# Designs tried in a protein design run: designed miniproteins, single chains, continued (3). Part 69

Each design is a single chain, and the fold is of that chain. pLDDT is the mean over its residues in the fold that is shown.

## One batch from the design tools (miniprotein)

Design m10535
Fold by ESMFold2-Fast:
Structure m10535 (fold): chain A 52 residues (1-52)
Amino acid sequence: MKPSEEAIKLTEEARKALENGDPQRAVELARKALEIDPTNLEARRILGEAMR
């Protein structure tokens, strides 16, 4: 899988983790997505929401 595709999938999983009430999981997934694509605004947004 292309790195950008992996980052998108991790970002989607992070959003679902937030929706399921698991902010720690969302932080882990969003951080991993940002390691692959640091310009991913959705992953940054999810990380910010999960850490508040």
Scores: mean pLDDT 79

Design m10536
Fold by ESMFold2-Fast:
Structure m10536 (fold): chain A 119 residues (1-119)
Amino acid sequence: STAELLAVADAAFAGVLAALEAARDRYAASDPATAATLGRLIELLRRAHERIRAALEAGDYDGALALLEELRREIRELTAEALAATTDPAVRAALRAIEHGLLALLDLLTGLVRELAAA
């Protein structure tokens, strides 16, 4: 149901946002540039969550899918920019892990929206 999909989306976004906020705080003193990039990613995800939630509440599954694809593109662009700005192997590994985790979440949400749209 749409209500179950909304609950899954809300929980998933809350979980990744908490993890990114913890990572941002961890880098704040040692790597302010990485902390700033994580801050931009947090704001991107908050805005995307609000827009995707509104589309799902309206029953606009095509709109929700388009927003998920837009978010995928924006995540890839932001992480590519961040990777180009650092040579630290640990920071690069963390950024790639964050990108892979976020894209996996988007794959899950996209699959759930498609299943609901087909019902």
Scores: mean pLDDT 87

Design m10537
Fold by ESMFold2-Fast:
Structure m10537 (fold): chain A 55 residues (1-55)
Amino acid sequence: SEEEKFQKLKEFVEKVKKIDPELGEKLEEAIRNAKSAEEAEKQLKGLYIQHLEKL
């Protein structure tokens, strides 16, 4: 369900915050501003991948 997807994303972000608070804050903001769980997941994945690439 939509709520279950948001819960999983929120749990992931909380884990990221414990390791990298700055990245975690950015991911949390993206989720907060998203209209749907699908949008939130897409935005979160994009930001996380971009951070890992650190080109």
Scores: mean pLDDT 80

Design m10538
Fold by ESMFold2-Fast:
Structure m10538 (fold): chain A 82 residues (1-82)
Amino acid sequence: AKYEITVEVDPEKAEEITLALLEAIEKIKKEYGAKVEVETSEDGKTVTITIEAENEEKAKKAAEYLKKKLEEVGAKVEVKEL
């Protein structure tokens, strides 16, 4: 199962958002066995993250965890099931 997470990066919070993103990705890879792909827009204002896991429950939990951690540091986050 796959989820796409779109993150809008506020330049004033870019460092906090980047650190939260890296920590959350590390955790979901270890805890949910998630495969993660990250694409950053050319202007650095949008980050698109694709999460894939072996089943829908793990993929959904990984996506929800990532969203929660990014929103805690003030990022705007959109989640789409693929």
Scores: mean pLDDT 82

Design m10539
Fold by ESMFold2-Fast:
Structure m10539 (fold): chain A 115 residues (1-115)
Amino acid sequence: MEERVRELLRRYGLPDELADEVIKALRQGPDAAIELLERYMAEHPELAGAYSRVILAVNLAREVLEKLGLPETPEAMLVAFQAAGEVLDEMERDPSITPQEALERMEARVREALA
């Protein structure tokens, strides 16, 4: 699980050491991850696009867990973050995917992974 999250963050343009810190923050919860990323955006504005994409994925992960009635445990957050990131990548490759369809895809992936 963590390796796939690290690979996703690498694809977004984050260095491995920052990816490890993001994974650690995600285990603490979505608020911790967002605070870390906002701090990084202030310190490294050249990577703002990558950080914004990660923040979007964190917010979508939280929304999916809330809709499914699942707690924000470290395991659930990592699974939901991975699902959100993978579906966001699919939307970039296929612009016909609606926001509603994207959310449904994220929910399906989280259900399968946490079943």
Scores: mean pLDDT 81

Design m10540
Fold by ESMFold2-Fast:
Structure m10540 (fold): chain A 59 residues (1-59)
Amino acid sequence: SLSDQGRALAQQGNEKERQGDLAAAISLYEEARRLFEAAGDAAGADSVQTMIDYLKAQQ
């Protein structure tokens, strides 16, 4: 499903974040958010948006 694809991309974003690649993490979370929005998964979209906002504040 689109939600499952969104979760997979969010997991990849988390891995990039752990590697210190904040730009790649943000890009993956933004793609995950688009998939959650397309799936109608507002909770998933909100969760990745929170991560995007947090990481952008760290830059």
Scores: mean pLDDT 87

Design m10541
Fold by ESMFold2-Fast:
Structure m10541 (fold): chain A 68 residues (1-68)
Amino acid sequence: SRMDELLARVEEEVRRLAEEAGLSEEETQHLIAGARKMVADLAAANPDMPAETLLALVRGLLRSELAA
């Protein structure tokens, strides 16, 4: 499904950010779980929102958290 593709893309992005930040596998898995939940919740609340917009929002939030 398109949601499965979206979740796969989010996991890939999170793994790249986690590697750049030097996170452990445990920390990386926790971050992936949080990001997947965020995407699922946003998609459920905004069914007409394009996948690109959802990804941009999640990416922005994750980068903000990791940059602080």
Scores: mean pLDDT 78

Design m10542
Fold by ESMFold2-Fast:
Structure m10542 (fold): chain A 78 residues (1-78)
Amino acid sequence: MSLSERQFELEVNEALARMMLAIEKSDPNPDEEVIRLLEEAARLYREALEADEEEAERLVAEAEKLIEEAKKLIEEKE
């Protein structure tokens, strides 16, 4: 993957995390833990944009775990 392709994928993933964050903040009873997890995930995707390829892969894996945890918390919320 070229630098431009990697950058585009990371920017898309950061945008998706921010979109999920905006949706949760718009909830009448926002979950502070979900907000925190999504903010950290977005931050990790942004950090990955400045990292080398190997480090970026590790940061992305961490961000994906945070998004998965946030999704589980959202599913538990009725």
Scores: mean pLDDT 80

Design m10543
Fold by ESMFold2-Fast:
Structure m10543 (fold): chain A 79 residues (1-79)
Amino acid sequence: SEKEKALNKIKALFLMNVALVAADLGDRETARRYLDGAVETLKKVIGEEEAQRVGEKLRELLDSGDYEGAAKVFKEAVE
């Protein structure tokens, strides 16, 4: 259980980093796809309700171009 949670945390971080890189490069479609994957994986770490709230905030930050803010919010959610 703890190992599975830790691996899902690492997976969510990798997916989120891909989303941030894609967004910075202007690939909005790839950024959204990987963000959705990161949020889905995050549900297994912090629960569905909290992951949904974090996901909504991350989508707002990516859409506004605040990639540093998005990275910070995600990191705080997985700690």
Scores: mean pLDDT 87

Design m10544
Fold by ESMFold2-Fast:
Structure m10544 (fold): chain A 58 residues (1-58)
Amino acid sequence: NNIEEAAKEAAKLALETDDQEELQKKVLELLKKYGVDNEEGTEEVRKAVVEALNEKYK
């Protein structure tokens, strides 16, 4: 499932990337790469990034 794979990669990027602007750029490229730059894919990837950042900065 492309959405699940994109979400996993986005979570990894959030943990590895400290610069928020760089993270946003990489996540946008990831959405396009997996072809999930639609409403559902964007929302699932956003959730994965938020969860990863909450674990990193809690």
Scores: mean pLDDT 79

Design m10545
Fold by ESMFold2-Fast:
Structure m10545 (fold): chain A 100 residues (1-100)
Amino acid sequence: VLEAAKALNAGKYDEAIAIAEEELARNPESFEAWYILGQALFKQGKYEEAVEYYEKALELTPESYRGVKAEIYRNLAEALKKLGKYEEAKEYEKKAEEYA
């Protein structure tokens, strides 16, 4: 996932998606790869798809990774706000605060 994260940080969203998808073909339970897919799709304005992949990342993230869960919850809430789902976004913002 390091290469996918590097592409994401460089603003190369299509490349980040391709690398993350390749990682998922090898390890479909990589929460990091699902999270990178969600972030890249969010940056491309594909908010509904971003929500789906953030939810998948959250399911696969170990409970001990509280900081990562907090970040995923925050990004999930932001994507939901972009979709006009403000009540759902508030619930995930509360979850992010609990995990931080």
Scores: mean pLDDT 85

Design m10546
Fold by ESMFold2-Fast:
Structure m10546 (fold): chain A 95 residues (1-95)
Amino acid sequence: MEELKKFEEEAKKKVEELKKEATKYEILGGSYLALSEMNRSVARIAESDPEAKKESLELARKNEELAKEYEKKAEELKKKAEELEKKAKEEIEKL
């Protein structure tokens, strides 16, 4: 019975850590998406400067790619948290 309680506490701690890390990546993804939108707006203002427009569009694309990468990492961490919760529940039910 005490071993079961320790297992539950360890599982909860690991799940919480994964969820916190996922939230950090979601915030980062959102931040890079906002930067991308800002860079696209700068490109529109720089219509009379082809070089500045090109640089701003390239920066916007890089930030969009980073946003997608962080969103993917957040989703993977959420899936790991859900899988760990499911496994912990199944092991508890077996005891």
Scores: mean pLDDT 83

Design m10547
Fold by ESMFold2-Fast:
Structure m10547 (fold): chain A 67 residues (1-67)
Amino acid sequence: MDAAALFARYDRDGDGVLSLEEFGAFLRSLADLSDAEVAGILRRFDRDGDGVLDLAEFRAFLALFET
């Protein structure tokens, strides 16, 4: 799993961050999650509380899937 390649695929506008919708699209491709569950996961990894996920936070999230 390549975090940078996956991030670029779901970062539709190329801002270098994932919005709630972009991150939700990625998560729902892996597991059948509700919008509330997606928002909860995003909030858990969004340490600065700006409502978006940068590449470093996305990489930290993916590390949990790779064990």
Scores: mean pLDDT 75

Design m10548
Fold by ESMFold2-Fast:
Structure m10548 (fold): chain A 74 residues (1-74)
Amino acid sequence: MEAEMERLKAQLLTAAAIRLIGLVIDGVISEEEAKEAFRELDARLDEALAAAESLEEFRAAARAAIDETIARLE
């Protein structure tokens, strides 16, 4: 389970990074804001991973963290 959650974390962080890069290219946020948001997401996903008892629980928490963080930037 943990290995699957770590893989999902990596995939979700990669998708989030692509979204953040898109916002920088479109001039919505600065490169510095994107880096800060990415660090925040990495930390939040690590906390969610440590707390989650299932892959489904982790996925829900991770998606909420990503959506909340990106919504604040848009």
Scores: mean pLDDT 82

Design m10549
Fold by ESMFold2-Fast:
Structure m10549 (fold): chain A 55 residues (1-55)
Amino acid sequence: SMEAVREETLLLFLEIALETEKWLRERGNPLTTEEHIEELERAIEELREKVEELK
């Protein structure tokens, strides 16, 4: 369905964003916090479950 495709695309973008935030944190970017990374990880897990239900 189109909904599944949209959610799967959003999941891909969030996963890329998480990798980027971790990369920036490893390099000492002060704008990237542990709390923000944890929030992204939780959002990704919730969206993964939703995508699996839509398939």
Scores: mean pLDDT 79

Design m10550
Fold by ESMFold2-Fast:
Structure m10550 (fold): chain A 90 residues (1-90)
Amino acid sequence: AEATLPKAKSDGYVTVAAGADAEPGLRVTVTIEKSGKTEEFTLTPDQPAFTVKVKKGDTVTVRAEGPSADQVRVTLTEKDGGETYTATLR
């Protein structure tokens, strides 16, 4: 399952969160297309969310695999009263 966020209009953060029913050890990959940077996270009920810092112009793709992959929620929050975009992986 995967979601690609819209291009960031300002600096901000991407929050990656597991759904309440997500299985322990759900592995998520976050890729920043402009830099080619890739980060991996393990989501568990005890640690259900991670935050990745983004810069203006970044496009972020989040990917997860397994039966709980479609329960991963991704939120882009821009600084200075910018828009918030939320997606669930498909």
Scores: mean pLDDT 73

Design m10551
Fold by ESMFold2-Fast:
Parts: sequence; C-alpha cells; structure tokens
Structure m10551 (fold): chain A 80 residues (1-80)
Amino acid sequence: MDIVLPDDMSQSMMRTIVDTGIDSAKSYQQQYPQFSGQFNQVIDIYNQARDYIDQGDMRQGRSLIQQARNGQFDITNSIR
C-alpha cells in the first residue's frame, strides 16, 4: 500500500512536513553520531525542498521531501 504524499498539499502543510523531518533527523544525529554525516545530507535535502516550496514549486518540493524521507529511512534501516 503506497503511502504517497498528497498531490494537493498546501504550501503550509509541506513546510510543516519539512520542519518535522529536519527535527527528526537532528534527533537521530544526537542518538547515532556515527551517522551524523548521512543525516546532514537528509537535512540539506529538506532545506532544498523548503526553498522550492517557498518559490511555489510544489512538484519539486514534494519530490525532494520524498528523497529526504527515503534517505532517512535507509539510514535508520542501517542502524539495526
């Protein structure tokens, strides 16, 4: 079952997802400092997503949010 981000999300809703994602990634960096570099890359992608969202490019913003979420998921799977 495909948990895909809604295509019709508001700019405000996308910003909330980015802020939550960055907060989560920073929390993981504190718990797993050996993966700090990888979580920094995830945070950088979220920051890029925010820039596109602020420019009104919702498609690119959504794509970058998905990339950041996938990257974060891959890192957390490595922590097993």
Scores: mean pLDDT 79

Design m10552
Fold by ESMFold2-Fast:
Structure m10552 (fold): chain A 74 residues (1-74)
Amino acid sequence: SLKEEALKRFEELQRELLAAMDAAGVPPETRATVQRLFDALKEAIEKAKTPEEVEYVLRLAERSARGWLARIAA
């Protein structure tokens, strides 16, 4: 299903981001904040009732991950 595929992509994205944060030595408080934000986005995907809502939240997660990865690389 679309939601099942989105959750798998989300899980991969979150895993990649958290691994990059750990490798970069990001402070525990920052890592915890990012993890909480992504946990909330995952819950939003799980609660989504339409394909459009699922895609919207997944794209937000992708944009957020890109932003954090860019900040870590700087």
Scores: mean pLDDT 85

Design m10553
Fold by ESMFold2-Fast:
Structure m10553 (fold): chain A 82 residues (1-82)
Amino acid sequence: SLLLLGAVLGALFLLVVFLTIQQQYNLAVTLSMIIFIIGSIIFLLNVILSILFNTPLDVAILISVALFVVSLLSFGVIFLVI
Protein backbone atom coordinates (compact mmCIF):
# COMPACT_ATOMS: atom_id res chain seq x y z
CA SER A 1 0.00 0.00 0.00
CA LEU A 2 2.87 2.42 0.76
CA LEU A 3 4.43 1.60 -2.64
CA LEU A 4 1.08 2.31 -4.33
CA LEU A 5 0.73 5.59 -2.38
CA GLY A 6 4.24 6.66 -3.43
CA ALA A 7 3.54 5.77 -7.08
CA VAL A 8 0.28 7.78 -7.07
CA LEU A 9 1.95 10.82 -5.46
CA GLY A 10 4.86 10.63 -7.90
CA ALA A 11 2.48 10.33 -10.86
CA LEU A 12 0.47 13.35 -9.66
CA PHE A 13 3.66 15.41 -9.26
CA LEU A 14 4.85 14.43 -12.75
CA LEU A 15 1.39 15.21 -14.16
CA VAL A 16 1.53 18.73 -12.65
CA VAL A 17 4.99 19.26 -14.20
CA PHE A 18 3.79 17.90 -17.57
CA LEU A 19 0.72 20.18 -17.61
CA THR A 20 2.91 23.18 -16.71
CA ILE A 21 5.27 22.39 -19.62
CA GLN A 22 2.24 22.03 -21.95
CA GLN A 23 1.14 25.56 -20.89
CA GLN A 24 -2.14 24.26 -19.41
CA TYR A 25 -1.67 26.44 -16.34
CA ASN A 26 -5.32 26.47 -15.25
CA LEU A 27 -5.40 22.67 -15.07
CA ALA A 28 -1.94 22.48 -13.42
CA VAL A 29 -2.93 25.06 -10.77
CA THR A 30 -6.24 23.27 -10.14
CA LEU A 31 -4.54 19.89 -9.68
CA SER A 32 -1.87 21.40 -7.39
CA MET A 33 -4.57 23.16 -5.34
CA ILE A 34 -6.51 19.88 -4.93
CA ILE A 35 -3.34 18.07 -3.75
CA PHE A 36 -2.57 20.97 -1.37
CA ILE A 37 -6.08 20.95 0.13
CA ILE A 38 -6.07 17.15 0.62
CA GLY A 39 -2.58 17.20 2.16
CA SER A 40 -3.48 20.09 4.48
CA ILE A 41 -6.70 18.38 5.65
CA ILE A 42 -4.88 15.10 6.39
CA PHE A 43 -2.08 16.97 8.21
CA LEU A 44 -4.54 19.01 10.30
CA LEU A 45 -6.63 15.93 11.16
CA ASN A 46 -3.51 14.07 12.34
CA VAL A 47 -2.50 17.00 14.58
CA ILE A 48 -6.02 17.34 16.05
CA LEU A 49 -6.30 13.58 16.61
CA SER A 50 -2.93 13.54 18.41
CA ILE A 51 -4.08 16.36 20.73
CA LEU A 52 -7.51 14.82 21.43
CA PHE A 53 -6.30 11.26 22.11
CA ASN A 54 -2.89 12.26 23.54
CA THR A 55 -1.16 9.51 21.57
CA PRO A 56 1.76 9.37 19.09
CA LEU A 57 0.71 8.87 15.45
CA ASP A 58 4.02 7.64 14.02
CA VAL A 59 3.14 6.24 10.57
CA ALA A 60 0.07 8.47 10.07
CA ILE A 61 2.13 11.60 10.81
CA LEU A 62 4.82 10.53 8.33
CA ILE A 63 2.21 9.94 5.60
CA SER A 64 0.49 13.31 6.24
CA VAL A 65 3.85 15.16 6.21
CA ALA A 66 4.80 13.42 2.93
CA LEU A 67 1.49 14.47 1.34
CA PHE A 68 1.94 18.06 2.57
CA VAL A 69 5.52 18.24 1.22
CA VAL A 70 4.46 16.84 -2.19
CA SER A 71 1.60 19.38 -2.43
CA LEU A 72 3.94 22.28 -1.55
CA LEU A 73 6.54 21.10 -4.10
CA SER A 74 3.85 20.85 -6.81
CA PHE A 75 2.63 24.38 -6.05
CA GLY A 76 6.23 25.65 -5.91
CA VAL A 77 7.01 24.23 -9.37
CA ILE A 78 3.98 26.01 -10.84
CA PHE A 79 4.90 29.28 -9.07
CA LEU A 80 8.50 29.15 -10.36
CA VAL A 81 7.39 28.49 -13.97
CA ILE A 82 4.57 31.05 -14.10
Scores: mean pLDDT 70

Design m10554
Fold by ESMFold2-Fast:
Structure m10554 (fold): chain A 66 residues (1-66)
Amino acid sequence: GRMVDLEGAEAWARRFPSAQSYYELGVGYFEAGKYEEAAAYFQKALELDPNFEKAKAGLAKAKAKI
């Protein structure tokens, strides 16, 4: 993803925090090769929605890369 997309996603998540917004940010960082940041955002998504299976899978994949 583009860096401007990640910045926009961070701004959106700050204004309207949701599991989906943090998950999208985690995916963006993962695709950018920023696995530590991706894991942190997947964790934030799970803090808001512990049953968010996509965020659980994303967190496991990000941790496997670090």
Scores: mean pLDDT 75

Design m10555
Fold by ESMFold2-Fast:
Order: structure tokens, then sequence, then C-alpha cells
Structure m10555 (fold): chain A 82 residues (1-82)
């Protein structure tokens, strides 16, 4: 799915030290999965994982995580349960 592919690209970019760009790609993955609820939820989870992994760029990662979280909430909020 497109959402999942973009989220995976986001994680790879984050690991390469492009945390902000990785977060953007993960957020786009969530949006692309809008018609496919599961793809959107998986993209949101992957985006949050990328944000948590980018500890050195915490501010940029938090911004990306917020965008992903917003998308995830739109899909029902089950994904972001604590």
Amino acid sequence: SEGRRLAEQGRAAGEAGKGVEGGRLAALGGTAGQDDVEAGRLAAEAGLAAARGAKDAAGAAAGAGGAIAGIGAEFGGELLEK
C-alpha cells in the first residue's frame, strides 16, 4: 500500500539522519492511506516509531510525530492508545 511504503521510506530517511524529511514522508503515508484505514494506521505507527528513534533531533521528531498522530486519530484513535 502507498501509506505503508511512504512510512517505510520515512523510517529509512530518519535512520539516515534526515529526521525532518523522514517525518514528512511518514505523515504523507498516513494521508495516502485515508481510503485504506489499515494502511493509514500502519503508516501512523511507523511514523511514531521513526520519531521515537530520532532522539538526537527530538524537536523535529516530535513535530513529525504530532502530524502522524493527528492523521492516526482521524482513523479512529485506536492506533494511538496508551
Scores: mean pLDDT 55

Design m10556
Fold by ESMFold2-Fast:
Structure m10556 (fold): chain A 68 residues (1-68)
Amino acid sequence: SSLEEEAKKLFEEFKEKLAKAKSGSERMDIYVEYGKKLAELRSKIKDEKDKEFVDELAKEMEELLKKS
């Protein structure tokens, strides 16, 4: 779906910005920014499968932040 593609794009942008971040504060700001964008996208979703997909990406974002 287009919402799944938007979620994937947000996740890729998140990974690129996180990789370029030079401080823990900067990494947290990026996480908060993309977490909000992903949550806003999720609020527009009616399909349960698409919601699950977004929730999986949110978990991957959290794991990447913890590894940074």
Scores: mean pLDDT 84

Design m10557
Fold by ESMFold2-Fast:
Structure m10557 (fold): chain A 97 residues (1-97)
Amino acid sequence: SEHAEEARRAAEEAERAAREGDARAAGRAAAEAGAAAAREAEAGGDTEEAARAARRAARAAVEAGRRGGDGAAAAGGAIAAIGGATSAALAAGKPTE
């Protein structure tokens, strides 16, 4: 699914940004992963994959925020990613919804 692929790519970007110590970029990528996971929840399909990707992105943003930099941006991105992950996980648990 397009949205699950978007979530995966955003998670990879968040992980890369976290390794580079860029808390703002990690937060932005995590928010993108969350938004993509939420769209996948609405569309159906690879919702478990999208939820997993958004959770990865959230972890990356939290790690980047703990290392310093723009902690508020990292926290905001992680919250958005968890929200999207939750939506996708709930959709995966209710295939008739």
Scores: mean pLDDT 84

Design m10558
Fold by ESMFold2-Fast:
Structure m10558 (fold): chain A 64 residues (1-64)
Amino acid sequence: KKLELELRAVALDIQAVAMEDTHPEAAAKVRKLVDEARKAIENGDYETAEKLLDEAGEVLRKAS
């Protein structure tokens, strides 16, 4: 589960970088959520990390 969440975080961060020029506010929000998710992973709080990554994915989807 930890590795899966870390991979999701990396993928979302890459997508945020790709959309920074066209959707800078959404990109910033995704990066903030990914940073918070990584902190939750480090604390062993995988449920919070999953929720934060889901929220980041939703922000990314709506920006598209």
Scores: mean pLDDT 81

Design m10559
Fold by ESMFold2-Fast:
Structure m10559 (fold): chain A 90 residues (1-90)
Amino acid sequence: LEKEIKELEKKVKEAKTNSEKAQALLDLAQALLDAGKYEEAIEYAKKALELEPDNPGVQTTAYALISQAYLGLGKEKEAEEYRKKALELY
């Protein structure tokens, strides 16, 4: 986990396009979620949304990650809002 997070942070720094950086931020958010770092996972998923606000793939993945992280924090209402946002894109 620690080594994986470090490699993903490097990919975010090395990304040359907004699309590459958004994808790297989502991968980092997933690794942080898996590590139980819920607040950081939400922060990085939101950063990906800021870089690619109109990309449905980025939006769907980010909303799903944010929803799972809010569940980890015990914030069920916020989790449900983001889960619904992710589902509405299909």
Scores: mean pLDDT 84

Design m10560
Fold by ESMFold2-Fast:
Structure m10560 (fold): chain A 66 residues (1-66)
Amino acid sequence: AAAQAAAGEARAGALGDESMKKYIPFVKKAHELGLSPRDIGLIIQEALEKGLPEEEVNKMIEEKAK
């Protein structure tokens, strides 16, 4: 049970790290567009949870900035 939980957490962490790398430029862009850190965090969290591509994340940021 604990080993299975640790394996799941490790895999999720590794995927999160790789996904976060590609989303870093969008975090900067969103900040430049005047989005709050909270709004940026929510967009990135949703992108990570749904496995959204960079293009979709960029669109979400632009829509949120309106």
Scores: mean pLDDT 69

Design m10561
Fold by ESMFold2-Fast:
Structure m10561 (fold): chain A 58 residues (1-58)
Amino acid sequence: SNREEAERLVEEARRAMREGRYQEAVRLAFRAVMLDPESERAREELRRASEALARQGL
């Protein structure tokens, strides 16, 4: 289901975050939000990943 796939993507995004792969974490978390827009967990992970990517600098 979309909810189960979104949950899997959130866990993958969290792993990418732990490994410093912030661009990948944003992509994974964004996909999770698209699959389950009502998931607060997915939206929170997208926010955290986006903040980490911004903090990484350019």
Scores: mean pLDDT 86

Design m10562
Fold by ESMFold2-Fast:
Structure m10562 (fold): chain A 96 residues (1-96)
Amino acid sequence: LEEEAREEAEELPELVEKAREYAKKAIEAAKKGDKKAFREYLLKLIGIILRIVGALFLAEKAGDEESKKKAEEALKEAMELMKEVEKVYEEQKKKE
């Protein structure tokens, strides 16, 4: 369990980078009016958030404070990216 928590925490930097990439592509799709691409990248971003939540759960169960802190930081960043995607989508919708 402690080993699994550490392994998931090691993946967090890569997951955050993927979250940034998916958020960027979702924002670009929203600006272009590409609703299909926007939905695809939004769902991918949600998938990354769920995996980060899983890493946080494992760290809490293992009592690994360091891995928990890393997962909390990753989740905060991913949620901020989600809010930015939502803001851009709503701004573009008003311009239609």
Scores: mean pLDDT 84

Design m10563
Fold by ESMFold2-Fast:
Structure m10563 (fold): chain A 90 residues (1-90)
Amino acid sequence: MSPEELEQEITLALIRMQIEIMRRYPEDLEEVERLAKRVVELSKTLSKEQQREVAELLREAARELEEQGHLEVAEVLRRAAEEIEELAEE
């Protein structure tokens, strides 16, 4: 594994952790917004395939949170997914 590939794997793991934090603590909308912005920024260093994976994870989390009644948090995650999908299309 190259240093660049290792950095991408670490970044992806960090993103997955941040998404799990947003899923477990949706009551703090301000923190969710901060974490979502960090996920978008971190995703810029990932491959297009990894960016698509992150966007899918965010959409899945948004769907689950919406079903739980966390509509504003779900919208934040959907917007982050859309931004990352746009990055993957470039």
Scores: mean pLDDT 86

Design m10564
Fold by ESMFold2-Fast:
Structure m10564 (fold): chain A 55 residues (1-55)
Amino acid sequence: MSPEEELRELVRRLLLASPEERRAAGAEVVKYADEHGISDDEVLRIYVEEAERLA
């Protein structure tokens, strides 16, 4: 998968995470974005898109 597709999977896991798992899931999203040079603006865009898909 591309880095963007892998980030989308991590964002989906964050959105579906239990309250207890949410901090760890959020940390994985941030770590992956930093490692692959994905900007905060792009992470936010992917987050909004995936959240809208679950609505």
Scores: mean pLDDT 82

Design m10565
Fold by ESMFold2-Fast:
Structure m10565 (fold): chain A 72 residues (1-72)
Amino acid sequence: MDLQAQLAKLASAVVAGDEKKAVELARSLGASEEAIELVREAARAYKAGDFDKGTLLLQEALQRIVAEVRAR
């Protein structure tokens, strides 16, 4: 599976404020519960219109997921 394509889908779900889909995508990548919580908070921030907070949390979540996947 193309990691870049899966991360793009995850980012799109977060930006859309779709918490359920974003969390499901993160779990399918085998993300930690800590990374999943960052994804959840990022999606909630975007849904609330807090784009600055959402972007920072999304960036942190993506960096953590990439590090976790590459460590396998």
Scores: mean pLDDT 84

Design m10566
Fold by ESMFold2-Fast:
Structure m10566 (fold): chain A 69 residues (1-69)
Amino acid sequence: AAGEAAAGAAAGGAEAARAAGQDSKTMNLVSDALGRLPVEQLPAAGRAAAEAGRAGGDATTMAKAGESG
């Protein structure tokens, strides 16, 4: 059901946010890396993020199927 899928996604997001909050060093490293990118490379970084988001969508669908089993 759509409500159950949304609840699962929200719970997963909360757990990911909590883990990221507890791993502040990793977030600082990511921020530093992004800060070192030349302005000319920002569009390429944006395209990489879009590709990752597309892949994440497929992973979410498979995760929902796995939760049903």
Scores: mean pLDDT 54

Design m10567
Fold by ESMFold2-Fast:
Structure m10567 (fold): chain A 88 residues (1-88)
Amino acid sequence: DVTEEARSLLPRLDEVLEALRERLVATAVAMGVPREEAEELAERVVRLTREAVEAAAAGDLERARELEEEAMEVFRELLEKAQAAKAA
């Protein structure tokens, strides 16, 4: 149950999202993405992911899916920039 899984994550959500943000920035910068750009994109991923988990925990699965899709699009942009930077 997605709602129960999201609800079980809520007590640790800030901790999990901070760790995710730090890992995304560190990985992107290590691959050659400028820190400012990596931080901006990582913050957008984290924000959208937080909203998606909160929506899922509230039972709003439609909103959660929309926010998850947006988060994945931003993550894909970060990944493409990292791959391009590393290939150069």
Scores: mean pLDDT 84

Design m10568
Fold by ESMFold2-Fast:
Structure m10568 (fold): chain A 93 residues (1-93)
Amino acid sequence: GRVLSEEEKEAFKELLKEILKDLGLSDEQIEALVELVVENLQSDEPITELPESLRPKARAILERLVPLVDTHPELLGLILEASRILQAEIEAA
């Protein structure tokens, strides 16, 4: 893992707000996603859960994040968890 500065965390929060602005996420939901990504980057442990309120939006989140992963590799952990949720829903249907 790497240590992130407060400026890097704030910049990442603003990036996620811009990427996900059309999904109607609350500031609290954006902050929860930032915390998950920061923890993933600092611990090198995978993101294993999304907040329950965000699970119905996993596909929409995935569709916004995947085009940006090459320029923003910090999004990979969140992409993998959103993909896992969608795959589990498809297999359960």
Scores: mean pLDDT 78

Design m10569
Fold by ESMFold2-Fast:
Structure m10569 (fold): chain A 64 residues (1-64)
Amino acid sequence: SSEIEEKKKRLEELKEKNRKTAEDIKQYLQENPDLPEYIKLFLQFVADSSEYIAERLEEKIKEL
């Protein structure tokens, strides 16, 4: 079904974007060790959340 193929493609794109966001944030944190503690915690939370979303998207793709 073309509808299932389009849905799968959109979910794959969202998964890749979320993984890239997490990787980019982790790299930024590594390159900026002197950031304020609050900012480090916030960015770590965003990275962890993006990884979690990517894992859930992968599960949804496998169910299609």
Scores: mean pLDDT 89

Design m10570
Fold by ESMFold2-Fast:
Structure m10570 (fold): chain A 99 residues (1-99)
Amino acid sequence: AEELAEKARELVARVPGVDVEKSGIFVIPEHNIVGIGVALSRPLTPEERARVEAEIRQRLKDAGLEAEISVAHSSDPNALTAKIVAAALRAVGLAWDKE
């Protein structure tokens, strides 16, 4: 669990515009699923946010991980917490669908 979360964190940290320290990462190791609530280091346009999400998803996929990603629209801690929880719930649902 911890090793998979650290691997996901390292991959996410490589994506420009991501604040990995403020981002929340949850893992379901049995299915190689990762739920990520992504904090942004600066405000991004909708197009830039879509590119960041696509790059995170691709990097995790290349590492053999299936990702549920939620990107925060602001640096508001409450909005970020909601995105982290939403990503975690979707990751659990994805794992359930694999059974």
Scores: mean pLDDT 72

